# Ledger of designs, part 57: designed miniproteins, single chains

Each design is a single chain, and the fold is of that chain. pLDDT is the mean over its residues in the fold that is shown.

## One batch from the design tools (miniprotein)

Design m1962
Fold by ESMFold2-Fast:
Structure m1962 (fold): chain A 80 residues (1-80)
Amino acid sequence: MVVLRVEGDRAVVVEVDPASASIHGLSLGESVSLEDLRRVTGREELRDGEEVEVPDERLLELSILLGVEKLVEAVDKVTK
């Protein structure tokens, strides 16, 4: 089970079970854009403070999106 909380313009991982963390490399405090969370969950409306559970079949997609976010952050840091 993986749960993300909407915090402003991002969604932050607030709950992750040990199996999902190990298999998909998910960690508490990692974040995705609200746009990415909408794509993963199929939800159109997300409210600040809302907690959303990601289905098991979507955890691979979520892990890929988190990996892309980390890569974008790394590139932005070196290119300014």
Scores: mean pLDDT 75

Design m1963
Fold by ESMFold2-Fast:
Structure m1963 (fold): chain A 75 residues (1-75)
Amino acid sequence: MREKILRLITAAANALLNGDLEKARKYFDELASLVDPETAARVRELGDRAIQAAKEGNYDEATLLVGEAARVALA
């Protein structure tokens, strides 16, 4: 499970850096499906914020939010 979560986080981060926001959304949704409902809601919120930051060209913020989503999902 941990390895799959790390794979999805890495894939989401790479999609955001490549500007593939639809693919990033799919990876965050897949990640949310692997965790409990409370954690899933938090992952989706952080994913939405990371995608919005990337849309605005704020990749520092997007990277921090992806890291927070990883921390929440792996706790």
Scores: mean pLDDT 83

Design m1964
Fold by ESMFold2-Fast:
Structure m1964 (fold): chain A 119 residues (1-119)
Amino acid sequence: DSIERLLTAYKEVRSLLQSDPVLYETLKSLEAELSLEFERLVSSGLLSPEDVLFFQRLVKLAEEQNDPLPFSSAFLALLSKHPRRFLLISKMSDPVRVAVSDALDRLAVSALKKAVEKV
C-alpha cells in the first residue's frame, strides 16, 4: 500500500527533523525554494499526477499536525520512497539539491540504526 509507506516515511522525516536542529534550520530556510522546485518537477512531467496527489495528502496531514515545515516534510517523505528520486534530485538547484540529498542520506542512516537496534 503506497499510502501506508508514505505515512511511515512522513513519520520518519518528522522524527529526523525533531532530532536534528541543524538540518531543521537548513530546510526551514529553504521551504519556499522547495515549494518552487516541486512545482518545476510537476510542470516538467518528472512528477506524475499520482505523485502530486500523494504530496498534497501529506502536506494536508502535516498542516493538520501543526508541522512547522509541512512542504519540506511532505517532499522528503515522497522523495524517500520515489523510484526516480536520484533523477528528481539531480534536476534541483544546487542549494536545494545539497540540502535534500543530505536529509535523505540522514534518513537512510536513521532507518539503518533502527533496524540494527531491533536485532
Scores: mean pLDDT 82

Design m1965
Fold by ESMFold2-Fast:
Structure m1965 (fold): chain A 95 residues (1-95)
Amino acid sequence: AAEEAQKLLAEAGRLLGESKKYAEEGDSEKARELAQKAADLVRRAGELAGHPQAGQKAGDLVLQIGDLLAEGKQPSQSLLDQLQEQLEEIGKAAA
């Protein structure tokens, strides 16, 4: 379970990177699609790590960041830090 959670977090990170790239290229639809997939993986990782609340919060933050990027807006450092805290909680539980 813990190793699977770590794999899902790594996959979600890759999808978020692709989402940002597509948003920067002006493909808002593709960016949102990839952010949704990343959010789903993060939520699943939280469930597998025994921290479903952290997974749910991280998933919601991923979607919020994805929407901002798709709209050409910059996510705040505070928002990125909040996501990092939830991802670290899941990762620590999965270690």
Scores: mean pLDDT 83

Design m1966
Fold by ESMFold2-Fast:
Structure m1966 (fold): chain A 85 residues (1-85)
Amino acid sequence: SSQLQQAVDLLQGIRDYLQSHPDLTQTELDSLVGTVRNVLLEAYNLTGDPGFLDRASEVVDAADVSVDAMVQALGRTIEYLRKVT
């Protein structure tokens, strides 16, 4: 699906941004977490796969730990998206 490919591209862009900006503010981090949640909710709505809701939960939890933890969680989420094609 072109929508799922757009989700992969967007999440990869967010992951790359976090890796280059580890000192971003909590407000900026919260905004990016919200974007990731919306992308994964859209993927759930398109596929019916509840695994996207689990991935969203993992990203939210990881962001509360550290930027690096969120980067790692996004990597796993992107791999999950690529397998669902």
Scores: mean pLDDT 87

Design m1967
Fold by ESMFold2-Fast:
Structure m1967 (fold): chain A 81 residues (1-81)
Amino acid sequence: MSFEELAQELIEEFIKLIEEKASFEEIVKRLREITDKIVAEYPEHEEEVERLVQAGLMMYLEKRPVEEIRKYLLELLKKLS
């Protein structure tokens, strides 16, 4: 699986957790698990995956609409790929 595919899976899982109304603790735990897997396979993309996670969590804490979060993260991924 490519970095882009794994990063997209991270975004989709984050959106799913928000839609399922998962706790903030569950969201952070799951995102860390996926991030650790991506960084282990693609250590050269560590900064890029950290940027995606930080941006997503900040928008979530700001109570941005889920559709806005998804759109922003997918556009950010395109710029990083």
Scores: mean pLDDT 86

Design m1968
Fold by ESMFold2-Fast:
Structure m1968 (fold): chain A 103 residues (1-103)
Amino acid sequence: SMMAEKEAKVLSEVLKMIGKVDEVLDEAVKRGEISEAEKDKILADFSRLLFELTRKLLNGEISVDELEKKLLEFIDNSGLPKETQEKIKKIVEEFVKKVKEIL
């Protein structure tokens, strides 16, 4: 169905965003700004939130704007360096733009 194709495209963008966030966090570890353990925890918590919000979005329970707001709030409260937060926020904003184009 057209809906199943849209769901598959959204899930593909979710996986791409997780990969980009992982790369940004890995660079912060390489700079000695966060530990590998802190990276793993933040990535796991972010991914869990992202999958839950994506499920709610695809079920019509939340808007794309509500999903964006909750992801940005997570990043603001992550304790990450400001420059790392800004890079991840840009990734979230690009993800949201792509999801709006799919839906």
Scores: mean pLDDT 90

Design m1969
Fold by ESMFold2-Fast:
Structure m1969 (fold): chain A 74 residues (1-74)
Amino acid sequence: MPSREEIEREIEIAMLRMAGSIYLKYAPEEARPEIREVLERGLRELEAAESAEEARRIRLETIREMREIVERAE
């Protein structure tokens, strides 16, 4: 079995992918490349996270950045 921290990191990755998918679906076309770039970076950082707490922080920060991109494009 993976460690508890590994399982929690995988959950954070899944949540980030879901949020990113929703933002990409509803974002203006012009904003989508920037959102994809932020999502891809966030996913890489999440996969390298050493703790569940770090993973949660990375997910929250990445979602915030994607939200700000959508808000600026509207």
Scores: mean pLDDT 83

Design m1970
Fold by ESMFold2-Fast:
Structure m1970 (fold): chain A 92 residues (1-92)
Amino acid sequence: SEKDKLILKFIAYDIAARAYRALGMEDKAAEYEKKAQEVAKKLGLPTLEEAKKYFKENPSEEIKELDKRLRALYRDDPLAALKEAREILEKL
């Protein structure tokens, strides 16, 4: 669905931003955080915190499992998390 695509796009940008920050790449982290904010604005969500809450509570089970896996992955292997986030964005 269009809602699921927007949720996936938000998760991918959010994970990419966190992965770049974990790698010490502050400029890239800020770039992807801005992209996540733009997705949130398209949904009428005024803050990243409201967007994060909405996308955590409203996705399908497949998206919930993907989000959980990626949030574990960026802590252990930020490069692998970044690669998967990019692959998600390319398939949207």
Scores: mean pLDDT 79

Design m1971
Fold by ESMFold2-Fast:
Structure m1971 (fold): chain A 90 residues (1-90)
Amino acid sequence: SKKEKAEKLRKEIEKLVEKYKETGNQEDLDKISELLGELVDLFPDVDPKKVEKIRNLMVEAGNEKDKKKRNELLDKMLEEFEKLVDEILE
């Protein structure tokens, strides 16, 4: 089902965010962006402003050179992402 695919994408994104917190590799961030796009494609009726907020936090994290500040931005991104996924899965 679409909800089962969303739950799989959620877990993959969460794992990649934890990896990116450790690595700071652009490739990991690019993969998170790709998977978020796949989730949005499965649920095109989601609020585009909520998706934009998540994407903006990812851009800020990708531009942040300080690991601690980057990880704080990633934590905010995950909070907004979890709110979006909870709305989808309800």
Scores: mean pLDDT 86

Design m1972
Fold by ESMFold2-Fast:
Structure m1972 (fold): chain A 62 residues (1-62)
Amino acid sequence: MTPEQAAALISREAGLSRATVLEAIRMLRAGASREEVVAFLQSRGVSRELAEGVVDALEVLV
């Protein structure tokens, strides 16, 4: 799955902006830790539980 396809899917299912999901994908591909990406998502107003779910999905999809 491409990063753009993963971002579109997660954006739709989680109710997040595509830009936020694309940045999370970029961080993971650049070697950021799960905790760093979760913290980034929380800084964008995402709950910890949802942020962890998003990271879990992205690790499978990309």
Scores: mean pLDDT 82

Design m1973
Fold by ESMFold2-Fast:
Structure m1973 (fold): chain A 86 residues (1-86)
Amino acid sequence: MAKVKAKIDANGVVTIEEAKIEGEYGERALAHAVAVMNDAALRAIKEGKDKAEVESTAVYEDGTRIHAKAKVDLKKGEAEGEARVE
């Protein structure tokens, strides 16, 4: 699994402050958590909202499923994401 804490600016640029990776597929989990966090940032900006949450599952060629969820708060400048093997 992966857990990510980040800063986010008013333009939706994410800067990772803390990342924790555990177990097999940890790098895939991290990549998907970051991708979903960026999707949440773009949703907040496009909808003119201070906050957004996004969930997504990535399916890999080996059948591995990685579920990620992320939330962003543009007013506080904070973002967090997590991903796990499903």
Scores: mean pLDDT 83

Design m1974
Fold by ESMFold2-Fast:
Structure m1974 (fold): chain A 77 residues (1-77)
Amino acid sequence: STLPNKEALRRIIRTNLENAVKLGKNKVTITVPISWKEEEIRKLILEVAKELGLKVKSITFKTGEKTRDVTVEFEKE
């Protein structure tokens, strides 16, 4: 992964989590290109959630041919 693409993905994750919190949701699904490994996505989600004061309860991946659907279950601290 490259730094510019990593920061773009990080912003997408942050926006999705912030919007979910604002809407009173405890779960969000984010679609990510297959080029991003599950471990890399997981690390970014955990970092962003920590910055937002969120406790991550689960991270689930549905991996397709070209994309991964990442479902994050969380609670507000």
Scores: mean pLDDT 83

Design m1975
Fold by ESMFold2-Fast:
Structure m1975 (fold): chain A 82 residues (1-82)
Amino acid sequence: MELVMKAIEEAVKSGKKVTIELLVTREAALAMVESAKTLMEKEKGVKIKVELEFQSVEESRRRTGREDGVEIVTITVEVVEP
């Protein structure tokens, strides 16, 4: 949640796309993005586009050594002007 909110704040501040990587479950990633997007759009009065790219569970396991269902998620945030 915190990292997604910071990415959105940076995108709002810079006007540029911001990309972050997280090690979370797909369910957690979707929930975090939905919550952060809703909150930040309401608080800052902006529209936000978020794109998520999930690496395969096998690749995530190979890179991280984790087998707890977490995936490497690339989250790209962009502010869409009204």
Scores: mean pLDDT 74

Design m1976
Fold by ESMFold2-Fast:
Structure m1976 (fold): chain A 74 residues (1-74)
Amino acid sequence: MLSEEKLEEMEKAIKEELKKGGDEERAKVGLEAIEKARKEGLSELEFLELLERKLKGEEYTQEALKKLEENLKK
């Protein structure tokens, strides 16, 4: 299971970036991944894979994008 210390460090980094005028969408994705890891007890590998997929536009981001496009065309 990913340690609470590591999750806190990542959360602090994201919130600090957001306070400096960072990308709200990227911050949201990162915070969502952290919450999922905390809730589901993800391992370091599972968390990294989830975060990379969400941020790089792999599986999860592609599905989200498709649903967004579909909703806009309604």
Scores: mean pLDDT 65

Design m1977
Fold by ESMFold2-Fast:
Structure m1977 (fold): chain A 62 residues (1-62)
Amino acid sequence: MSDMEKLLSIPGVGEELAKRLLEVFGNLENTGGAHPEILVSRLGIPRELAERIVEGVRKLLS
């Protein structure tokens, strides 16, 4: 399963946001390793969504 498909499995992550996450962080490991405030700052998303993305990615990598 691609990194894109894994990101799209997270509630609140659409195709455009998934593309931007991979463009900014490059892969799931870097995305899951980021602090949620970095996602808020870099992507302009709400903190609750940023926390969901980081937690969701960490679960996908476990």
Scores: mean pLDDT 83

Design m1978
Fold by ESMFold2-Fast:
Structure m1978 (fold): chain A 99 residues (1-99)
Amino acid sequence: MVEIKATNEKAKKAAEEAVKRAGLKAPVKIEVEGKLEEVADGVEMAIATAAALGVPLEVKIKVKNEEDAKKAMEKILAAVSEADQNPGKPIVVEFEYEE
């Protein structure tokens, strides 16, 4: 099992490195917080890379404001939908709302 914690700024790099380094079908968990626009870009790349390599990926995103999250969520869900066309279901994305 591979677990990676990354800030929103490092989310993309950490996710890509984790997937490439693993090279295996090992669950990768990523938890990010902060600006959702930065998180969405990183998570989108992580999802695409995990799907291409067939690596299980679980992402949890802490949402500060729903309005900030709306576009980020749509972008991430679009990436998940695109990845779901690949064999297997290695990708899970969960949003956690914070007051």
Scores: mean pLDDT 58

Design m1979
Fold by ESMFold2-Fast:
Structure m1979 (fold): chain A 72 residues (1-72)
Amino acid sequence: MSAAEQAQVAAIADKVAALSPEEQAKLAEELARAEEELKARAAEVAALDPALVAQQQAVMEAVREGLARAAA
């Protein structure tokens, strides 16, 4: 990832950590769905554009980090 992409990922994590508990719970469910969807389609998408899969994984990791910070 570029430095700009890393900064965007950090900004997403901070925003997620600032959400209400109800919003965080919804986001955790959406993250789980997105992870399953990416896993099911990852081989298909990676054959066409591996950078797109990497970008999606980075965003999901940012959301996960934000949720973990909120839980601490």
Scores: mean pLDDT 74

Design m1980
Fold by ESMFold2-Fast:
Structure m1980 (fold): chain A 65 residues (1-65)
Amino acid sequence: MEEEIEKAARELMEKFNLPESEFEKLKERLERETEGWARGFRVPKETALPLAVTAVEIDLEAEKK
């Protein structure tokens, strides 16, 4: 699971040209979002990760404007 979160964080960093200093923060954010979605919807973390990635990506797009 950790490797999948790291991979997702790296892909988001590439898409949004985020600085390396944001990597740990983004990784932590994805972990928290994945846990939240998994618990809230009673789904496995593997199922929740794509939902978490989508939610974070939407937030990053809104911040970019």
Scores: mean pLDDT 79

Design m1981
Fold by ESMFold2-Fast:
Structure m1981 (fold): chain A 83 residues (1-83)
Amino acid sequence: VTKLTEELAEKLIAALEELKAKSTDEKFKKALDESIKIIREGVGGSLEETLAKIVEVIKKSDASAEDKDAALAALNKVVTEAL
């Protein structure tokens, strides 16, 4: 089980903030804000459990499938680079 470190959390948050800055979709931005909050609250816990919660938030959002795929790809890239 991988721990969500502060360093990894900062990288995940930065990736989502970058997507938020480039988006004009307020529904997608809300999903990203909720995901960022989950990451901040998950620090010191399980990375896998935190990612599962974020995936659920993104899937339940009213964002487009394309935006959801972009968010999941960004998270996967950060995790792959960290591991």
Scores: mean pLDDT 85

Design m1982
Fold by ESMFold2-Fast:
Structure m1982 (fold): chain A 79 residues (1-79)
Amino acid sequence: GNYLLIVELEPGADPEAVARAVVAALEANGATGVRILNTGTLDGRPVALIGADSLTDAAVAAAEAVPGVRAVHPAERAA
């Protein structure tokens, strides 16, 4: 698969530092091809966009547990 993760961040979080921690958590929990695509703002909320080639429920749960993460929204990208 080819996955996009929209990671909503807490307003006071460092987006780059949290994005790096999310990548580490995803890789430690079985996700592959994990990469930071961008950091920015979506609907007034700070977000990190993370790509992955494969994703597991355990990896998503681990990402959600990272300090500074509010929510994780995984989506499978069209080819």
Scores: mean pLDDT 82

Design m1983
Fold by ESMFold2-Fast:
Structure m1983 (fold): chain A 88 residues (1-88)
Amino acid sequence: SRLEFLRELADRLQELMERFERGEVTPEEVAEQLRELSKEAKEKGFDKISEQLEETAKTFLEDPVKGLLDLGAIDVSLRIEAWLLEKE
């Protein structure tokens, strides 16, 4: 379901951010995982989310701090969208 995908994606982004903050993954590994998530989102019809993840992957390679902030914003947006969808 659309709701389940949004929740799973948000949880995966949160885990990825936490792993990066702990030094368990490099910016390059984060970018690679974001590109995979972007492809999955696009295949499921989430074009805007896919574009945001692809852009953030590029940002992570250039400025990891900005990339982390951008990911946090995406995570919050996904959780808000999921919450609104559950209220229907």
Scores: mean pLDDT 86

Design m1984
Fold by ESMFold2-Fast:
Structure m1984 (fold): chain A 80 residues (1-80)
Amino acid sequence: VEEQLLRLRKEAELLVIQANILLSQRADNGELLLIQERLRAIREQIKTLKESADASYAKSAETLILNLEEVIFELNSHIA
């Protein structure tokens, strides 16, 4: 669970960096939509892992879910 959460967190961090680069370049909405879809998939995987996690990992997972929801909401405002 710990290694899986770390992997998903790192993947999400890289996707957020990629999204910010694409936004600065005024890139096509299709690319941003694909990143948003992957972030949603990561969020759902973290929710599943949280249900099987110890209390310490459950708290970390919940914080990451909230952070991902904020990023997804922000990206949606650009994609419309």
Scores: mean pLDDT 76

Design m1985
Fold by ESMFold2-Fast:
Structure m1985 (fold): chain A 74 residues (1-74)
Amino acid sequence: SAMEEELKEEVIELAEKYNMPQEVIDALRNAKTVEEVREVLIQAIKETKNSDLRDKLIEILLELERRVRAARAG
């Protein structure tokens, strides 16, 4: 849906802004649903050994959840 495409693009923009690894950005671009976007972020959080990258990935995930709730409420 258009809403899922918009949410995915917003997440990709935020990941690029935070200079996330290209592998994570590519995985986000290949995701087809909001559920797959969420799974990519969760997997990246689990696999990273860098606390600063983990914190930024968590921030991106929380922003996705905030936007999903706003989209459902509107």
Scores: mean pLDDT 83

Design m1986
Fold by ESMFold2-Fast:
Formats: C-alpha cells, sequence, structure tokens
Structure m1986 (fold): chain A 97 residues (1-97)
C-alpha cells in the first residue's frame, strides 16, 4: 500500500537519511516482494536503530536547552510517554520535589 511506503519515507527522514537515499530505497522497495521487503527492513533495523539513538540524544539536548530542564528530565518524560512505568514513577517523584 502507498500508505506503508509513506510511513517508511517519514521514518527514514526522521532517522537522518537524505532524500536521495530515501527515494533510492523506496524505488527498490516497490520492486520487492513483501517477504524481500520485510527481510531488508530487518537487516536495516540495526543500522537504523543506531542512527535513531544518536538522533534522539541530539533531540534531547535541543529540547532540554529550549525547555530549560535537564537532559535527564527530558529522557524520563519521553520514556514515560512510551509507557515505561518506572520512568513515570521517577518523573512523578521529581515533579513532587
Amino acid sequence: KEQFLEDIRANLRDLGYSEEEIERFLKEAEKMSPEELAQKVIDLGTEVFIKLINDLFDRYEAEAEASGVPVSTVRLRYLAEQGDEKAKKLLEELEKK
């Protein structure tokens, strides 16, 4: 579905891939079977995950500077939004203090 390819494009852009790299990937993906595409996404997952972690650290620093809160607080807030109950509990303790 076109929607699935658009979601992949958005994800790759967020992970710091250039538009040329994204278009090249999507052009190859359109020619792939669903099984080949799934395998390629899994293989890319490790490299994509490493880029995501680095990008998240940069975003945490930028958000901390903009919000005037420590990077650790921004990270806890993000983890709490992702459903981490331990992060939610720690964030509540910090806000109560």
Scores: mean pLDDT 64

Design m1987
Fold by ESMFold2-Fast:
Structure m1987 (fold): chain A 63 residues (1-63)
Amino acid sequence: SLADLRARLAAGEKTIEVTGNLSDEEVALLEAHGKGVTIAGPGLSDEQIRRLEAAGISVADTS
């Protein structure tokens, strides 16, 4: 959830696992506060991956 993602970012977590697709609000939060974080999750779309990487966020392959 957005609240859980916010709490993890505030805690200084450098790797955040997500299940399924992110909301537009969650992607926007990561663009604003997630620089240097790695996001891992099998449900991210190509568009979400591009947006996150453009913001300086790494996306990990979970395969």
Scores: mean pLDDT 77

Design m1988
Fold by ESMFold2-Fast:
Structure m1988 (fold): chain A 67 residues (1-67)
Amino acid sequence: MPPSHDAAIEGLRLIQEGLSGTEALERLGEKYGVSPEDAAGAMGIAGRGTGSLQGSGVSALNIRKLR
């Protein structure tokens, strides 16, 4: 799995555990070396990313993974 995808899943879990979006993004950047934009895009529905999705690719990929 691409690191960005794993990072997005971990970020969403951290937020569900009660961490702030900023702290989750920081942890993902440190651990996976992904850009905050990449992480925020993948977590757009949970994080601060109003309309920041890039071509809706992240949402489509997430749906496919869950399916």
Scores: mean pLDDT 58

Design m1989
Fold by ESMFold2-Fast:
Structure m1989 (fold): chain A 86 residues (1-86)
Amino acid sequence: GEKAAAENIVNAVLTGRTLPSSEIEGLSDYQGAEVAMASARGAEAKKKEWIEAALKEVDNWYKETTSEQSRRAIELGLEQTKKAVG
C-alpha cells in the first residue's frame, strides 16, 4: 500500500539503504504527506547524533527525485524535524 511504500523510502534513507528513483517518483500527494510525517517521526526518535546522518541521506534522495510532490513532502518533513529538535 501507499503507506508501506512511503515508510520503506523513509526507513531506507534513515538507515543508509539505496532505493530506486522510481519508488520515490511514484509517490502521490497522500504518499508524500506520509513520507514527510515518517521522516519527522524518525528524527524525533533519534535526535542529536542521528539527525545529521539522516538529513544527509534525505538530501541525497531529494536531489535524485524528479517528483515535485515528493520533493515538497521531503522539504516539509525536514523543516518540521529541524523545528522539533530546536
Scores: mean pLDDT 53

Design m1990
Fold by ESMFold2-Fast:
Structure m1990 (fold): chain A 59 residues (1-59)
Amino acid sequence: MTPEEIVEKAKEIIDSSPNADYAKKRIEEELGDELRKLPLEEAQKVTTEIINYLNEKSK
């Protein structure tokens, strides 16, 4: 899975989740293995995008 696909799927999970804690759990369960396959620099970039989106949506 590409970094862009991981971000897109994470956004879908966040949008369908009732709260931030539930979204974090689902992202870990569904995308944790894919994140571990990425180089460290790409994993950090993807994680930052996911966190920023989660924070925006959890208002």
Scores: mean pLDDT 80

Design m1991
Fold by ESMFold2-Fast:
Structure m1991 (fold): chain A 80 residues (1-80)
Amino acid sequence: SEEEDELIDEIVKQFVEAMKNLSDEEIRKFVKDLVEYLKKIAEKNPEFAKRLAQRLLETAEKMGLPKEVIEELKKFIESL
């Protein structure tokens, strides 16, 4: 839906801004917390959580975030 797409775009934008100023260690911690939050979203709306996580994964890969972060997001998507 348009509302879901707009929300995902805003979350991705906030994610990019957050990641720009964090160290690799802080990024790893942030993404672990983010994945826990995504799991809570998936309990109510797994399709939305999957779409959001896929956009976050694509963004993380484009930004060159640590491999552990990319693997954490991939594992979450695979678990849905």
Scores: mean pLDDT 86

Design m1992
Fold by ESMFold2-Fast:
Structure m1992 (fold): chain A 92 residues (1-92)
Amino acid sequence: KEIVTGERELATGEEVAAALREAVERAQVSAEAREALAKLAEWIAAHGAGGRVLEGVRKSYNTGGEVESTTIIVRDAAGVEVATIELVHGKK
């Protein structure tokens, strides 16, 4: 199995919101964290439509090629990091 690492740059707030929702659905998180992350995704989508949010997505893989964590970095138009979310898939 191939070892893969990568960083993905997302161009729009809608793409970031979609990626965040997918990562939350696949991660083992508490109900409270899930609700907070859903509200954050809504905020990103709303501000991405009316403002500018620059984002990066980074995934960490184990030596078997399984995803261990997904890190989502949200930046504003000035490049200031406004949120960093790490979602761990249950092997820590």
Scores: mean pLDDT 56

Design m1993
Fold by ESMFold2-Fast:
Structure m1993 (fold): chain A 106 residues (1-106)
Amino acid sequence: MYNIDTSTPLQQERFKRFVERLDKLIAEAEAGNRDALLQLYTYLFLRAIMDENRPDMPAEDLILYELKKLAELGLKEQAERFAHVVRRETTDPELQARIDALLEEI
């Protein structure tokens, strides 16, 4: 389960700040900032680990799971942009193929 409660002004502000931070990190990672990329991976990986409704999966699949969850939250543009960065940075053809499949789903 990935729930963002936007029913209150405080929750709306928290979600807005989350999106602003994501947008900044993605833009910096797209520009080749490796520290921004690592920070973005860390945030998404920790979020995946803390998701009580996450199905059992290998650690390698956690990033793809979180990208799909971001798209489900309506952050489809952010998910697509981050997926393209991951595809660019990996040399694993199997991971590239899985990212391509994810991009077709979202």
Scores: mean pLDDT 74

Design m1994
Fold by ESMFold2-Fast:
Parts: sequence; C-alpha cells; structure tokens
Structure m1994 (fold): chain A 57 residues (1-57)
Amino acid sequence: AEELARREAYREGALIARSGRGDLDAGAKALAQLFGVSEEVARRALEEGYREALREM
C-alpha cells in the first residue's frame, strides 16, 4: 500500500510539473486519504516526482 502510494504520488507530481496545473498540497492530501498513508509520505513522493520532471524540462 505505502509503496504503491509513493509511486502514484511521484507520477502525479511529474504530471503537475509537465502540465503546469494542479496543487501539490491538494494532491498530497487526496493521495494520503485514498491510500491510507500520511500526508508527509504522499507529499515527499509527489515533490520528488515534481522536481525530477522539472529537471528533465
């Protein structure tokens, strides 16, 4: 569950970076609620995906 939550958060972060739309805070809260993990865990994975996507752009 936690590993899957991190993968989905990473993917969502990358999509937010590439589209220029979305909110990292709202995304982290939604994923935390959906997968039953902490907002901190979801937030860190989402921010990682966001940063990596920006480095590729």
Scores: mean pLDDT 79

Design m1995
Fold by ESMFold2-Fast:
Structure m1995 (fold): chain A 71 residues (1-71)
Amino acid sequence: ATRAELDAIWDRVRATDKDKLGIIAEALRELGVNATVEQVQNFVNALLSLGEENMSEEEALRTAMALLAMS
């Protein structure tokens, strides 16, 4: 996935109060990445554990999306 594609996905996540994890997983699958909600959640949890006090939930979501999209 390109940065522009990731930015477009993130704009969809920001534009809705729906399940943001579900939107990320669906959008990654549209790009040909086999991502589940559980995989996105696991990456977010790992990033928050490593970045305690230094990472927001929004930043963790964006980072998890980018890492999965590069897989």
Scores: mean pLDDT 72

Design m1996
Fold by ESMFold2-Fast:
Structure m1996 (fold): chain A 62 residues (1-62)
Amino acid sequence: GDMLRVTFPAEDRARAEAFAREHGGVVGEEDGLVHVFVPASARAAAEAAPGALSVETVPAAP
């Protein structure tokens, strides 16, 4: 299924990492931002995440 990319500012990295651990996600960094990739099942939590700048649906690669 699709993944979600949840973007946090770099200063909120610890919050992004906590979100990734709770929802089975992976953390990456790009363009001075922290991106958390979580399953689409975490959409409601991602949209409600404090400090999140954006939530985008991205295609999952197996």
Scores: mean pLDDT 78

